# Designs tried in a protein design run: designed miniproteins, single chains, continued (4). Part 89

Each design is a single chain, and the fold is of that chain. pLDDT is the mean over its residues in the fold that is shown.

## One batch from the design tools (miniprotein)

Design m15274
Fold by ESMFold2-Fast:
Structure m15274 (fold): chain A 100 residues (1-100)
Amino acid sequence: PVSPENLESGRAALPTVEAMEEIDKFFAENPELRAVFEQFLLQPTLEEADALLEKALEEGLISPELAEALRRYRRASRARDVDALDEEIRRLAEILRKEK
């Protein structure tokens, strides 16, 4: 229910705003996971991002399910695919609830 213009304009009404708030609260309680997520999003290439996720998986900081969700989120974000991004935000919230 959000146009790409609204997202690009910044601070517009986002789809799944409740899921985003839940993700943010979860990361506040789990700063190691927040660091992985933020570092992953900052990587300019998928290879660098994937390497970071693989290290987090090896250290047991994230599950394979969460790593896959983060990869999908990154892909959707880079493609500016609002529908895919909306879906992956919801999946992230669900996975983070499960990983609690």
Scores: mean pLDDT 70

Design m15275
Fold by ESMFold2-Fast:
Structure m15275 (fold): chain A 67 residues (1-67)
Amino acid sequence: NRIREALIEAFLEMGYDEVTARVGAHELTPLVEEGLDLSDEELRDYLLSQGVSERSAEAAVRAKRKL
């Protein structure tokens, strides 16, 4: 899954370890799939509204830019 791989890379670039990156990517993948048609700002706002942390929302925006 390209979204999951992009999320793993984004978390690793942000300084997270591989285990944390994989867990975060697994949790965020469905939400990022729902928000692919959104702008970067809209995706961040959407994720924050779903209870996602600011750090995880940043990882999701970075991942979207890799797709």
Scores: mean pLDDT 85

Design m15276
Fold by ESMFold2-Fast:
Structure m15276 (fold): chain A 55 residues (1-55)
Amino acid sequence: MEEARKKAEEEAKKKLELLEKRLKQIDELTELYKQGKKEEALKKMEELREEDIKI
């Protein structure tokens, strides 16, 4: 059975979806920083950190 191939593709697909959400937020931070809106970029960065980091 070719289960290894199917599982690898499914895992890659799920991983890509998770990365997509992360990339979206990172892209917003990068754009804000490039536009000189450091305050908004820092605020978005802190929101990301709070979601990822336990207290």
Scores: mean pLDDT 71

Design m15277
Fold by ESMFold2-Fast:
Structure m15277 (fold): chain A 75 residues (1-75)
Amino acid sequence: GHMKEEAERLLEEAERLLEEAERALEEGRLEEAKELARRALELAMEAMKLAEGELLLRAIGLALRAIGILLEIEL
């Protein structure tokens, strides 16, 4: 019901932010890429609290992608 719809909305927003973060990273906009990746991670983690099954796996995948971007920049 509502929790699944909210999880889907959060995941869609996280995906958009990750796409923007990846573009910012490839363009050398490191601070923007960090901010976008952090926001995407926050949304993916929020979705993980609401999601089950396929949606939970998707949320975990998006969280890992965000962490990957942050590690690339901050390390």
Scores: mean pLDDT 87

Design m15278
Fold by ESMFold2-Fast:
Structure m15278 (fold): chain A 86 residues (1-86)
Amino acid sequence: SLVERLARALGELVEAARAGDEERIAAAEARIREILAQLGVDDAGADAVIDGARYLGRAGVDVRFEAAEEDGEPVIRVTVADGRAG
């Protein structure tokens, strides 16, 4: 599904941003924009999603994206793990 492909692309962008790999970042961003356009998201919305994922990656946040369903609607579940055991 598009949502499963989007979850995978977001995960790749986070890992690429964490690694500082500009070629992988650009490739993941292009794929995210393509998928979001197919979902009816405009360029401004795509920019916000991409900026958020890049920020999480650069900050070294452990984040997981999963395709899920809520009230019959396809959604992406975002799980953020704090790297500290309190």
Scores: mean pLDDT 79

Design m15279
Fold by ESMFold2-Fast:
Structure m15279 (fold): chain A 80 residues (1-80)
Amino acid sequence: MLSKAEVIADMKEKAEFKVELMEKANVPKEIIEEFRKELEKIIKKAEEQTDLSPAELKKKAEKEIKKVEEEAQKKVEEKS
């Protein structure tokens, strides 16, 4: 059974992996730092969430992370 701790751990792992990919792709440091801050906010909010099941928390977090990724990608395109 998926636990809240497992969801949070998965989110942190995926966040670090995405940041590493951005660094390897030579994304501007400013965009990477903003992305990290937004991911940190999502993870903190997930840690404080008590009303959702772990499965619901995972789905909500994945949607929020995807939106943050789309915003970061848009900023990269605006800078090119």
Scores: mean pLDDT 78

Design m15280
Fold by ESMFold2-Fast:
Structure m15280 (fold): chain A 70 residues (1-70)
Amino acid sequence: SEAARRRELEQGLEKAVEAYKRFLKEAEKAPELTPEEIAEAKKKIEEDLKELLEKGSPLEQEMARRMLEL
């Protein structure tokens, strides 16, 4: 059961990272957002991810690390 639970959490983490990667690509193509608005949103997200890397659970730290590497 623990191994199955761990696999589900790892799959959830992979989906979250993939969703974030898709968000970054779509944000760059969003006609309603200025480059400045996109940059500010990315900066805020990166700051939140860095906080998770410092203070989050091990799963949150791994997610934040992978997202920051994108």
Scores: mean pLDDT 77

Design m15281
Fold by ESMFold2-Fast:
Structure m15281 (fold): chain A 57 residues (1-57)
Amino acid sequence: MTPEEVLAFLREKSKETGLSLEELAAAVAPVLGKRPVEEVTREELEEAINKYLEEHK
């Protein structure tokens, strides 16, 4: 994904979940920190957010 696509995805998830962009950024930071953002998939970001919600809900 491009950085712009990641930001658009996080804004969409913010609307769906009610979480802030800062919380969603924290949830996906482990995925984005391991490799270039261009190699990250939407499915990996969704998995990271779902894991965060399970741990912090």
Scores: mean pLDDT 76

Design m15282
Fold by ESMFold2-Fast:
Structure m15282 (fold): chain A 69 residues (1-69)
Amino acid sequence: MIKEANKKLIEALRKAEEKTKGVITSEDAARMVGIVLRAIGEILDDPSKAKEYAEKAIKEIEKIADETV
């Protein structure tokens, strides 16, 4: 579960970076990184909810990317 959650988080961040390339602000980029770091912390604190925390973080990252383009 945790490995799959981490893979999805990295993949979502990668897709968001690619989608927002050339238009993203440093503040929005920092927000996306912050969301990933928060999710990793939450997963380490309660690995049984790794899927839930990863899905929440992915949605937040995708929302920022969508609002940026």
Scores: mean pLDDT 76

Design m15283
Fold by ESMFold2-Fast:
Order: C-alpha cells, then structure tokens, then sequence
Structure m15283 (fold): chain A 65 residues (1-65)
C-alpha cells in the first residue's frame, strides 16, 4: 500500500494524472483504510475535472481518520 502510494505521489509530481490515479487506486486496494490515499485520489479526480467523484473520495478519507 505505502509503496504504491509513494509511486503515486511521484507520478502526480510529474504531472502524470492517469498513472497517479492508478497507483492511488492500487494503494486503496491494498489498504482500504489508507485515508491519505483516498485524499490524494480525490485530488487527482479534481484535477481530471471529476469534481463530484473527487468530493466523494475526500469524504471517505475524512471518515477513515
């Protein structure tokens, strides 16, 4: 989970939103309680123009704490 998350952060920093999305989804698949991965997936979705989906993922992150 952490490894996929760290790679997702690197992809996001490089501007590769599609790769960042896939890597954060992998982190969540490995650890569904990884609140920070839900938060950053929300950020990627917002950058992709998926505002409603982004808000849903951010609410999930807040609920996990």
Amino acid sequence: AQEAFDEGLRALGAGDLERAKALFEEAIRRDPNFAEAWEFLGTVLELLGRHEEAEEYRRKAAALR
Scores: mean pLDDT 81

Design m15284
Fold by ESMFold2-Fast:
Structure m15284 (fold): chain A 73 residues (1-73)
Amino acid sequence: MSKREVIREAILLEAGAVAYYMLALVSEDEEEKKEYLEKAVELLEEAARLLEPIDPERARLLREEAERLREER
């Protein structure tokens, strides 16, 4: 992937993670909430992996956010 394509993909993954996190916050079903949080973590970890060679600082922040959400599960 080109650097531009990697950045674009990472943005979409981060947006997806935010969407799943918001769905978890409004979910009234505990199991559904856990599933949304798990999906949010997965997307954040994938975005961090893609950004590691390009923007290691942003990748680190995304991994820290993923760990925070993982602890909330």
Scores: mean pLDDT 83

Design m15285
Fold by ESMFold2-Fast:
Structure m15285 (fold): chain A 61 residues (1-61)
Amino acid sequence: MEEELLRENLELVERYIEKASENEDPEIGRAVAELAAAVVAATTEDPEVARRVLEFARERL
């Protein structure tokens, strides 16, 4: 049930991280990616999905 929602949220975070990496300033790029992950986590209805999304982003950044 939550697996599909988790996959979709992880794909969104991955895209945001990839886009943020195109930024000329790596500190700004990282901050944008962290913010995007936090927004995705905040909009999910499942707290466990939110936790997994934030953990995934921290591992990637």
Scores: mean pLDDT 70

Design m15286
Fold by ESMFold2-Fast:
Structure m15286 (fold): chain A 85 residues (1-85)
Amino acid sequence: SAKEEVEKAIELLEKAAESKDLEEAKKLIEEAGEYLAKAGTQGGISQEEGEKASLHMLKALDSKDLEEVQKLAKKAVEYLKKSLK
């Protein structure tokens, strides 16, 4: 279900936010994006909150700073949790 796909994305983004390696954090964010893409095709999340999460994830993938990637991943988690309401 879309909810299960979003919950998996949240888990991966929480791991990215705690990662001490830039490449690992970005890989986790890419994997989270795959689960969000599946959820989006099912229409099971708030479009507004899901879009905000996706924008933060895209910014994280463009960053070369681990601390910035961690902060953006945390922001994405906040929006995805709101998308499940």
Scores: mean pLDDT 84

Design m15287
Fold by ESMFold2-Fast:
Structure m15287 (fold): chain A 54 residues (1-54)
Amino acid sequence: DAMEYLREGRRRLAAGDLEAATALFQKSIELAETDKKRGVALKQHAEAELAAIA
């Protein structure tokens, strides 16, 4: 789910794998957009992480 992609993206970022982290954050955003109930907060977190490494 979107949260697991966000968590894995953070793990990859901590390991220095910016390319993998970026892809995982983008996937988290994509899945979060389909979740009307939880998607807003997850999308905001994933977008903030992606912006920080751009």
Scores: mean pLDDT 76

Design m15288
Fold by ESMFold2-Fast:
Structure m15288 (fold): chain A 60 residues (1-60)
Amino acid sequence: MEKEKVEKEIEELTEKLFQVNKKIMDAKRAGDWEEYRKYMLEGSELAVQITRKQLKLREL
């Protein structure tokens, strides 16, 4: 039960990270370094959350 919930959370976070990576690329192409840094930070936080959830999944 908890395993399936964690797997769904990882899937949702991974989808969000994919969207953030697109925004990072768009900001870089536009030369918008403020948006680039913002999305880089957001992407890093999502990556940490995904890793944390993956570690929890291994314990289940």
Scores: mean pLDDT 84

Design m15289
Fold by ESMFold2-Fast:
Structure m15289 (fold): chain A 71 residues (1-71)
Amino acid sequence: SREEQIQTLERILAGAKKAIEEGDLAALERGLQDLGLSPAERQAILDAFRAGDRAGAIARLEAHVRRLKAA
């Protein structure tokens, strides 16, 4: 259902944000794949993460999840 899809997206978002906060690259990469983001979208978040821009990585991630929930 749509409700189940939104719940899944929110769960993945929470895990990916935690991975960014903890510096867990493997968990972040898994979360981005689970969200079904394009390679370019994933790379932008990973580039921000590797540059130490955690706030930017989280902001991009949250923007993509908002878009996915609206689709």
Scores: mean pLDDT 85

Design m15290
Fold by ESMFold2-Fast:
Structure m15290 (fold): chain A 55 residues (1-55)
Amino acid sequence: GSTNTLLEQARNSNDPIEAEILIGVAALHAAVLRDYEALDEADQLEEEVRKRFPE
């Protein structure tokens, strides 16, 4: 669905700011639809982005 498309775009993004925005939008969309699996994927991807681009 749309949530999975946003998460896929976030995974393929080379811009950490763009990835963060896409993850946020996907998480909000998943929460509205009560798609708990997509919400969990968004949380895991957020952690991966933080590990890939550590401050």
Scores: mean pLDDT 76

Design m15291
Fold by ESMFold2-Fast:
Order: sequence, then C-alpha cells, then structure tokens
Structure m15291 (fold): chain A 98 residues (1-98)
Amino acid sequence: ETAKAYAEGARRGAERMAEGGERGDVVGAMGGALATVGSAIGAALYGGTEEAKEYAEKAGKEAGKAMEAGSRGDGEKAREEAEKAAEEAEKAAEAAEK
C-alpha cells in the first residue's frame, strides 16, 4: 500500500518532468525528475524488490548528473540526464508494485 502510493508519486513526477521538458523549462524538468526520484526511492524502501532498489539507485545517479549539468548552464545535458533519471525512477516504481 505505501509502496503503491510512492509509485503513484513517481508517475506524477515523471509526467511533470515531461511537461517541463516539452516547454524547454530546464528548472521545471529538474524539479519533476527530483520528485520522481524521491518517490521511487520511497517505493524501494517501503515495499520494493531488489530490482526496484537498483533502479532507484540509477535514478539518483542520473538526477545528480542533471543537477550538475544545470549548475554549469548546460541545459541540453541537464534535460537529457533528467529524462534518464525519470525513466529509471518509473522502472523502480513499477518493480516496487510487484
């Protein structure tokens, strides 16, 4: 039940990240990616499988890269890494629901 709530949060975060990316809003895309990663980590901790934990770890690494690129003004790389973070977070959320 708790894992399901976190998985839903990850899905909503990924949707916000995609919307931000479509508008060219790098800061919005990064914010959505961070929300997605946090929710996926929650799912992994409170009902996740080993697979969910692996995906959550990957999501965290990619989110870190997105923030690093954004801090240097590399908006294209920040968006690319944020998209990867969201993809891995979605996989973690799906694995956590099983």
Scores: mean pLDDT 66

Design m15292
Fold by ESMFold2-Fast:
Structure m15292 (fold): chain A 79 residues (1-79)
Amino acid sequence: VDLKKIADFLYEAGKAHYARGDYETAARLFEKAGEIYEKVGDLEKAAEFYRMAADAYTQLGDEEKANEYRKRAEELRKK
């Protein structure tokens, strides 16, 4: 019901997975949290979460996806 609470839960879960080296799961959780915040119009939080997804993809060696989410985060911060 509360989309922001769901996104915050996904972000905390993503941080826990990232801390244990599960970068693939962390990236997906950060992506979902970013998508939710983007839909509710909190572009600053969405950009933050997309940047975390990009960091996780960089750890996986998936530079194409890392660049995609880095670019998306930059666009949201620009306006």
Scores: mean pLDDT 84

Design m15293
Fold by ESMFold2-Fast:
Structure m15293 (fold): chain A 55 residues (1-55)
Amino acid sequence: SLFDEIKEKIENAETYEELFEALKLYIENRDKFSEEEAKELSKVLSEKYDELKAK
């Protein structure tokens, strides 16, 4: 699913550029996600951003 594809891109992001690409896909497809799916993607995006910030 698109949700799984975006989540995978987030989890595999090694750089801010890759994370930003995943964010763009999320924003472009935001209307296709439920509130729960959007909340989950926001959570994993935030967690990955903090992880990359520590590098």
Scores: mean pLDDT 82

Design m15294
Fold by ESMFold2-Fast:
Structure m15294 (fold): chain A 88 residues (1-88)
Amino acid sequence: GEEELIERIEKVAKEAEELLEKAEELIKAGDLEGAKKHLLEAEEEIGLLGILIGLAEKLGFEKAAAHGRELLEKLQKKLDKLKEKLKK
């Protein structure tokens, strides 16, 4: 039910956060190609999070959808910031 979907949302969000964290480390190390690869993988996980939020909304799982949207906003902002650092 909703609880299992919340667990999936949290797992996907955690995987995205770990990929973004690794990308930031690679940027600091000067490995821009490695950073780009991890950012693409993070973008895929964030995309999956968006799909899970859409599923929650369709099923009327308001708590799961709200929680997912909060996580998505945080992850998207971090992704955008790291993409911007690659241009500097």
Scores: mean pLDDT 88

Design m15295
Fold by ESMFold2-Fast:
Structure m15295 (fold): chain A 91 residues (1-91)
Amino acid sequence: SRQAALLEATYEALKTGIEELEKSPRGAVTGARVARDLAEQADKELAKVAEEALRILEEDVRSGGKYRDEALEKLKEAAKLAKEKYEELKA
């Protein structure tokens, strides 16, 4: 139950980051950090993907949007992984 709750919270944080990316890239960074911190408590593989997404997103903000598509792709990859792990654990 705790692991399922952490995976669900990770997915929601990543989803929020994706939704905020076009309105507030800095807000997306906050969402990605929350997701990484939750993922580190839930799943090693997910934590690695979330950390990579955060890293690309921080580079995107620093560069003025040069890595926007790459950041979006990695955030979506992390969100998909979180959802898949959550659904598998619930089954």
Scores: mean pLDDT 86

Design m15296
Fold by ESMFold2-Fast:
Structure m15296 (fold): chain A 55 residues (1-55)
Amino acid sequence: SLADAVAALAALQARGWSGAQLVELLRSLGHDPTDAASALAAATEVAAELRRLAE
């Protein structure tokens, strides 16, 4: 699901993966690079919002 994808991408970023590495990974799995970039942007926004709200 989209939520699972966003969570997985956020977890990989926390482990030191760069956005470029994640886009290339998703592209290698057959995903469109523009969709991959959008998923990364969503993951970053969700992580920031959750941190802000959860405190």
Scores: mean pLDDT 68

Design m15297
Fold by ESMFold2-Fast:
Structure m15297 (fold): chain A 71 residues (1-71)
Amino acid sequence: SDRDLQRRTLRREIKREFERLLKENPDISQEKIDELLSKAVGLSEEELRELRKYMKELVEKRKKEIEEKLK
């Protein structure tokens, strides 16, 4: 449906913006993540939970990469 397409597009745009921000600043704050998630108007609680999980996982992966490079 058109609504499902809009939600999928919104999630994709938020993920892309998050990835861009994380690339520019690997030490991205939770406040910055919350700011980005505030743009996710109209997403379901489940979609927001999945998006938060994705962001958290990506931040953790990036932190591990930085820690490995600092050795």
Scores: mean pLDDT 77

Design m15298
Fold by ESMFold2-Fast:
Order: sequence, then structure tokens, then C-alpha cells
Structure m15298 (fold): chain A 69 residues (1-69)
Amino acid sequence: GERERARELIRRGRELLEEGRELLRKAETLEEVTRAIGLILRGIGLLTEAYLLARRLGDEELAEEAARG
């Protein structure tokens, strides 16, 4: 269902944010910085989609989870 989709978007968004933050922390080249930022932006996008979906479902707990990242 739509709640399961929102939970999956949160999981994927968090994974991308963590990967991007870790890469950014260890980045030594402009290419690595660019890749890290790309991962972070994609993660934010998925969490934003999950937040909007949770709000449409009236699931405030799920919306807060998405907003926290």
C-alpha cells in the first residue's frame, strides 16, 4: 500500500543520505564531492516524496519520520 511505499522511500532516502554524507566526509577530489552531493540531493528528494505521501495519508508519525531524515 501507500504507507509501505512511504516507508520504502524513507529507507532508501536515509541510505542515500548516509552514503552521501560518508563520501563527503572522506572526499579528497572534486569528483567525489560532486558524487556525494548528488547522493545527498537524491536522498532529500526521496524523503520529501515520503513526507508528502505521509501527509496525504494523514499519517503524522510517518511524516515526522520522513522529515527527520
Scores: mean pLDDT 89

Design m15299
Fold by ESMFold2-Fast:
Structure m15299 (fold): chain A 71 residues (1-71)
Amino acid sequence: MSAEEAVKKAEEAIRKAEEALKAGDLETAQKYLEEAQRYAVLAASRGAVEEAKKLGERIHELGKELDAKLS
């Protein structure tokens, strides 16, 4: 998998996590955030370091929203 493909898959997983959070499906949101994080790490390992950093920031913010809904 290329760095570009990994970035694209992380972006898609982030989008699905956002949709799941809006729907109140916290389990599905957590699953997609985990997938997004795995793809962001893969993208960084393939040289897309700046893109992976931005993806990580978005994943972190969504994770905070998920934690707030679980509390």
Scores: mean pLDDT 86

Design m15300
Fold by ESMFold2-Fast:
Structure m15300 (fold): chain A 81 residues (1-81)
Amino acid sequence: MLSEEQFEAEVYTALGEIYLAIGKLDEERGNYDSAIESYRKAIELYEKALEIDPSNETARKGLEDARKYLEEVEKKKKEAE
């Protein structure tokens, strides 16, 4: 069974996944500023999860993906300007 702290890490991980999904939808719609904000929130949430439970593979993978998507959307925004 997970400790209360590990459960909190799973909650932060789940919230990170939600913001990552919101960011992808906003990016698909061309709402780059909203996508950037959502990806940054996902990064912060995954980092919090990993501070609590460094062994959380979902949070590690999510953080990697969120950072990659943030870099990609920032490039798209610059190209659209």
Scores: mean pLDDT 85

Design m15301
Fold by ESMFold2-Fast:
Formats: sequence, C-alpha cells, structure tokens
Structure m15301 (fold): chain A 58 residues (1-58)
Amino acid sequence: MSKEEAKEYGDRIVKALENAGKPDLAKRVREAVEKYLKENDSITLDELNRIVAEAAAA
C-alpha cells in the first residue's frame, strides 16, 4: 500500500484507541507507524498490522 494509505489506516486505529480511553496506546501506535513510514518507501498491510500490534503490546 502507499504511505498515505498506511498513515490513514494508522490514524483510524489511533482515533479508535483514543475513543476507547487509551490515549497512551494511541500515542505509541502513532509514533511507531510514523517512524516506519519515515524510514521505508513501501509497506504491506501485514507489516502495518505487525507494527501496530507490537506498539500496542508494550
């Protein structure tokens, strides 16, 4: 997927976590996704889901 699509997907997850009362998890997910997209020119949905899961599971 494109970086824009990945960012949009990540932003939706962050919003859902904020709405669920988990702002600290939302911050970690946002930071992890942004860091990956800064260093990588492409991402798959599987990679994105893994990044989100790893950030949330801390």
Scores: mean pLDDT 78

Design m15302
Fold by ESMFold2-Fast:
Structure m15302 (fold): chain A 68 residues (1-68)
Amino acid sequence: MTDEELYEKVREIYEKALQEGKSPVEAYKKALEYALELAKKNGIPESRARDITSRVFREVQEELQQKK
């Protein structure tokens, strides 16, 4: 699994959680748990999974603020 594949999967989970009515913080926690589990299964360092999840959060929040 590449960093780009992990980013796309984590972003999908984060956006899906927001669509289900979760707050950005709740969606972030769900996405982080998913990212850490995928990282563990694929031999990716936890630090990388956390960095990617933070990047997803920042990017999606910036996009949502522009659409409001």
Scores: mean pLDDT 80

Design m15303
Fold by ESMFold2-Fast:
Structure m15303 (fold): chain A 59 residues (1-59)
Amino acid sequence: RIAELARLLAEEARRLGVDDDLIAALEAARTPAEIGDVLSRLPADVREAIVARARAALE
């Protein structure tokens, strides 16, 4: 579940041109806290877009 969410978030981040280091950190994330830490480093609008798109993909 967490690995699947992290993968979806990383895919959306890549589509929006997020830095490769942050994408790699998302792909390596194993806990909700690790995902949250990476997302907190993104601009609010980019973070919200990534989360919304990942949420839609999980519908």
Scores: mean pLDDT 77

Design m15304
Fold by ESMFold2-Fast:
Structure m15304 (fold): chain A 60 residues (1-60)
Amino acid sequence: MEKAREGAEAAAKGDLEKAQKLLEEAGKGLSDDESYQISLAGVFAKEGDMKAAEEALAKA
């Protein structure tokens, strides 16, 4: 849970690389968590990876 929050904060600050890493680590127990998938999709969209963002949203 903490890593998902830290990932969201990193994304808000524009540190997309750190945000993605933290969200991926959180996802080992939260792959079916809607909030986690939405946060991950937001990071991919900001990076310009629209395909990865759409795949994450589909899992939400």
Scores: mean pLDDT 70

Design m15305
Fold by ESMFold2-Fast:
Structure m15305 (fold): chain A 114 residues (1-114)
Amino acid sequence: MIQELLELADEVVELLREGRYEEALERLGELMRRLIDLLIADPNNEEAQEVFDYLIARTFSVLEEQGLLSEEESDELTRLLTELAVAIKAGDREAAYAKLDELLELLRRLLSAA
């Protein structure tokens, strides 16, 4: 399972590098929902946390490399990720999914400006 999730994370990163932004966001949303469900089911799931951290770090790196993230936009993404992590830790799946939707909408706006 972790190897499959890491491969899916790498697919998201590759789609972002290729400029296939709509497909990348769709795959990112699906993978993030799966990771949220795993982390809410077991908050000590180190493997799911590792994939989550990897996916976020690689996504930010690609957006920064492409000049799509200012410091202000990076701060806003980090804020949304912090709120998402709080919802996950609280076991609130509905709040976590709502924060994910806000994150994906922000990413869509950033990518539309590219």
Scores: mean pLDDT 83

Design m15307
Fold by ESMFold2-Fast:
Structure m15307 (fold): chain A 72 residues (1-72)
Amino acid sequence: EIEKLREDAARGAEEAAAQVAKRSGLTPAQRAELAALLAETARKMAEAKDMAEMEAIEEEAAPRLRAILEAA
């Protein structure tokens, strides 16, 4: 079910973002942006039709992830 996959993705993203924030000293706003990006990426991956689409999703997310981590 899509709703359950979305919930699982959101929880996993929040946990991953919390760990990164603890190590990197991210602000609450940066942590929220990271969690949202990870949840969005996981959701898109779950809906991807094939491996090429999954790779495109990862490539699109990579520069956004860097922007969040580089923000002072």
Scores: mean pLDDT 72

Design m15308
Fold by ESMFold2-Fast:
Structure m15308 (fold): chain A 53 residues (1-53)
Amino acid sequence: MREEAARRAAEAVLKYMRGEITQEEFDKAIAEAKAAGVTPLELAREVSRLLDE
C-alpha cells in the first residue's frame, strides 16, 4: 500500500508539472500518500526512479 501510494503520488507530481491533471487530483494523490506514511523524501525517490525510466 505505501509503496503503491508513493508511486501514484510520484506519477501525479510529474503529470501536474506537465499540466496533465488538476490541482484537486494532485492534492488527492498527495493526501493518500501522506495518509499511507509516505515521506517527502520517499516521494522524491519515486519521482527520480520514474525519470530514470
Scores: mean pLDDT 79

Design m15309
Fold by ESMFold2-Fast:
Structure m15309 (fold): chain A 87 residues (1-87)
Amino acid sequence: AEVPEGAGGTAVSPDGTLAVLENARARIEGDRATLEGLQDGKPVTVRVEGGEVAAGANSVSAWGDRIETSDGKVAEGPAGVAATRGA
């Protein structure tokens, strides 16, 4: 399952918020979720692995053991992402 581009997305860990993404898209592949979008106009990809994922028609959420951002932030679980597409 995946949410098309245009969603708002966030990535959080026990240490706080890792990313807030605009024009985001999310996809689920097995127990892995990937969130891609723009943070301050820069492309950022967030990946969460080893967890539970839930998908709706306009939303994805995932909680896992590890989260990484393409700009070099890493946190180990529990960590999560959420993306929701507006109407």
Scores: mean pLDDT 65

Design m15311
Fold by ESMFold2-Fast:
Structure m15311 (fold): chain A 85 residues (1-85)
Amino acid sequence: SKQVEIEGLVVEIEALIEKLKKENVDEGVITHLENAKTYLESGELELADKELQEAQELLEKLGREDLAVEVRDLDAKVAVLEGVH
């Protein structure tokens, strides 16, 4: 179900947040990911999508293309749940 897929994405975002904390990534990126998680839990997929895009842009600005790709992949999964590509 769509709800089960949302719960799976929340788990993936939580795992990414823990990875970023261990790598001492900027707190602004972590805040956007935590906001995306909260919006996903509330079913606010468009707002979650925007927060993931902002996290990706910050990671790109920080030269962390490896992590930006991980956030982009999560954002693509959220977009599929919204019914957009």
Scores: mean pLDDT 85

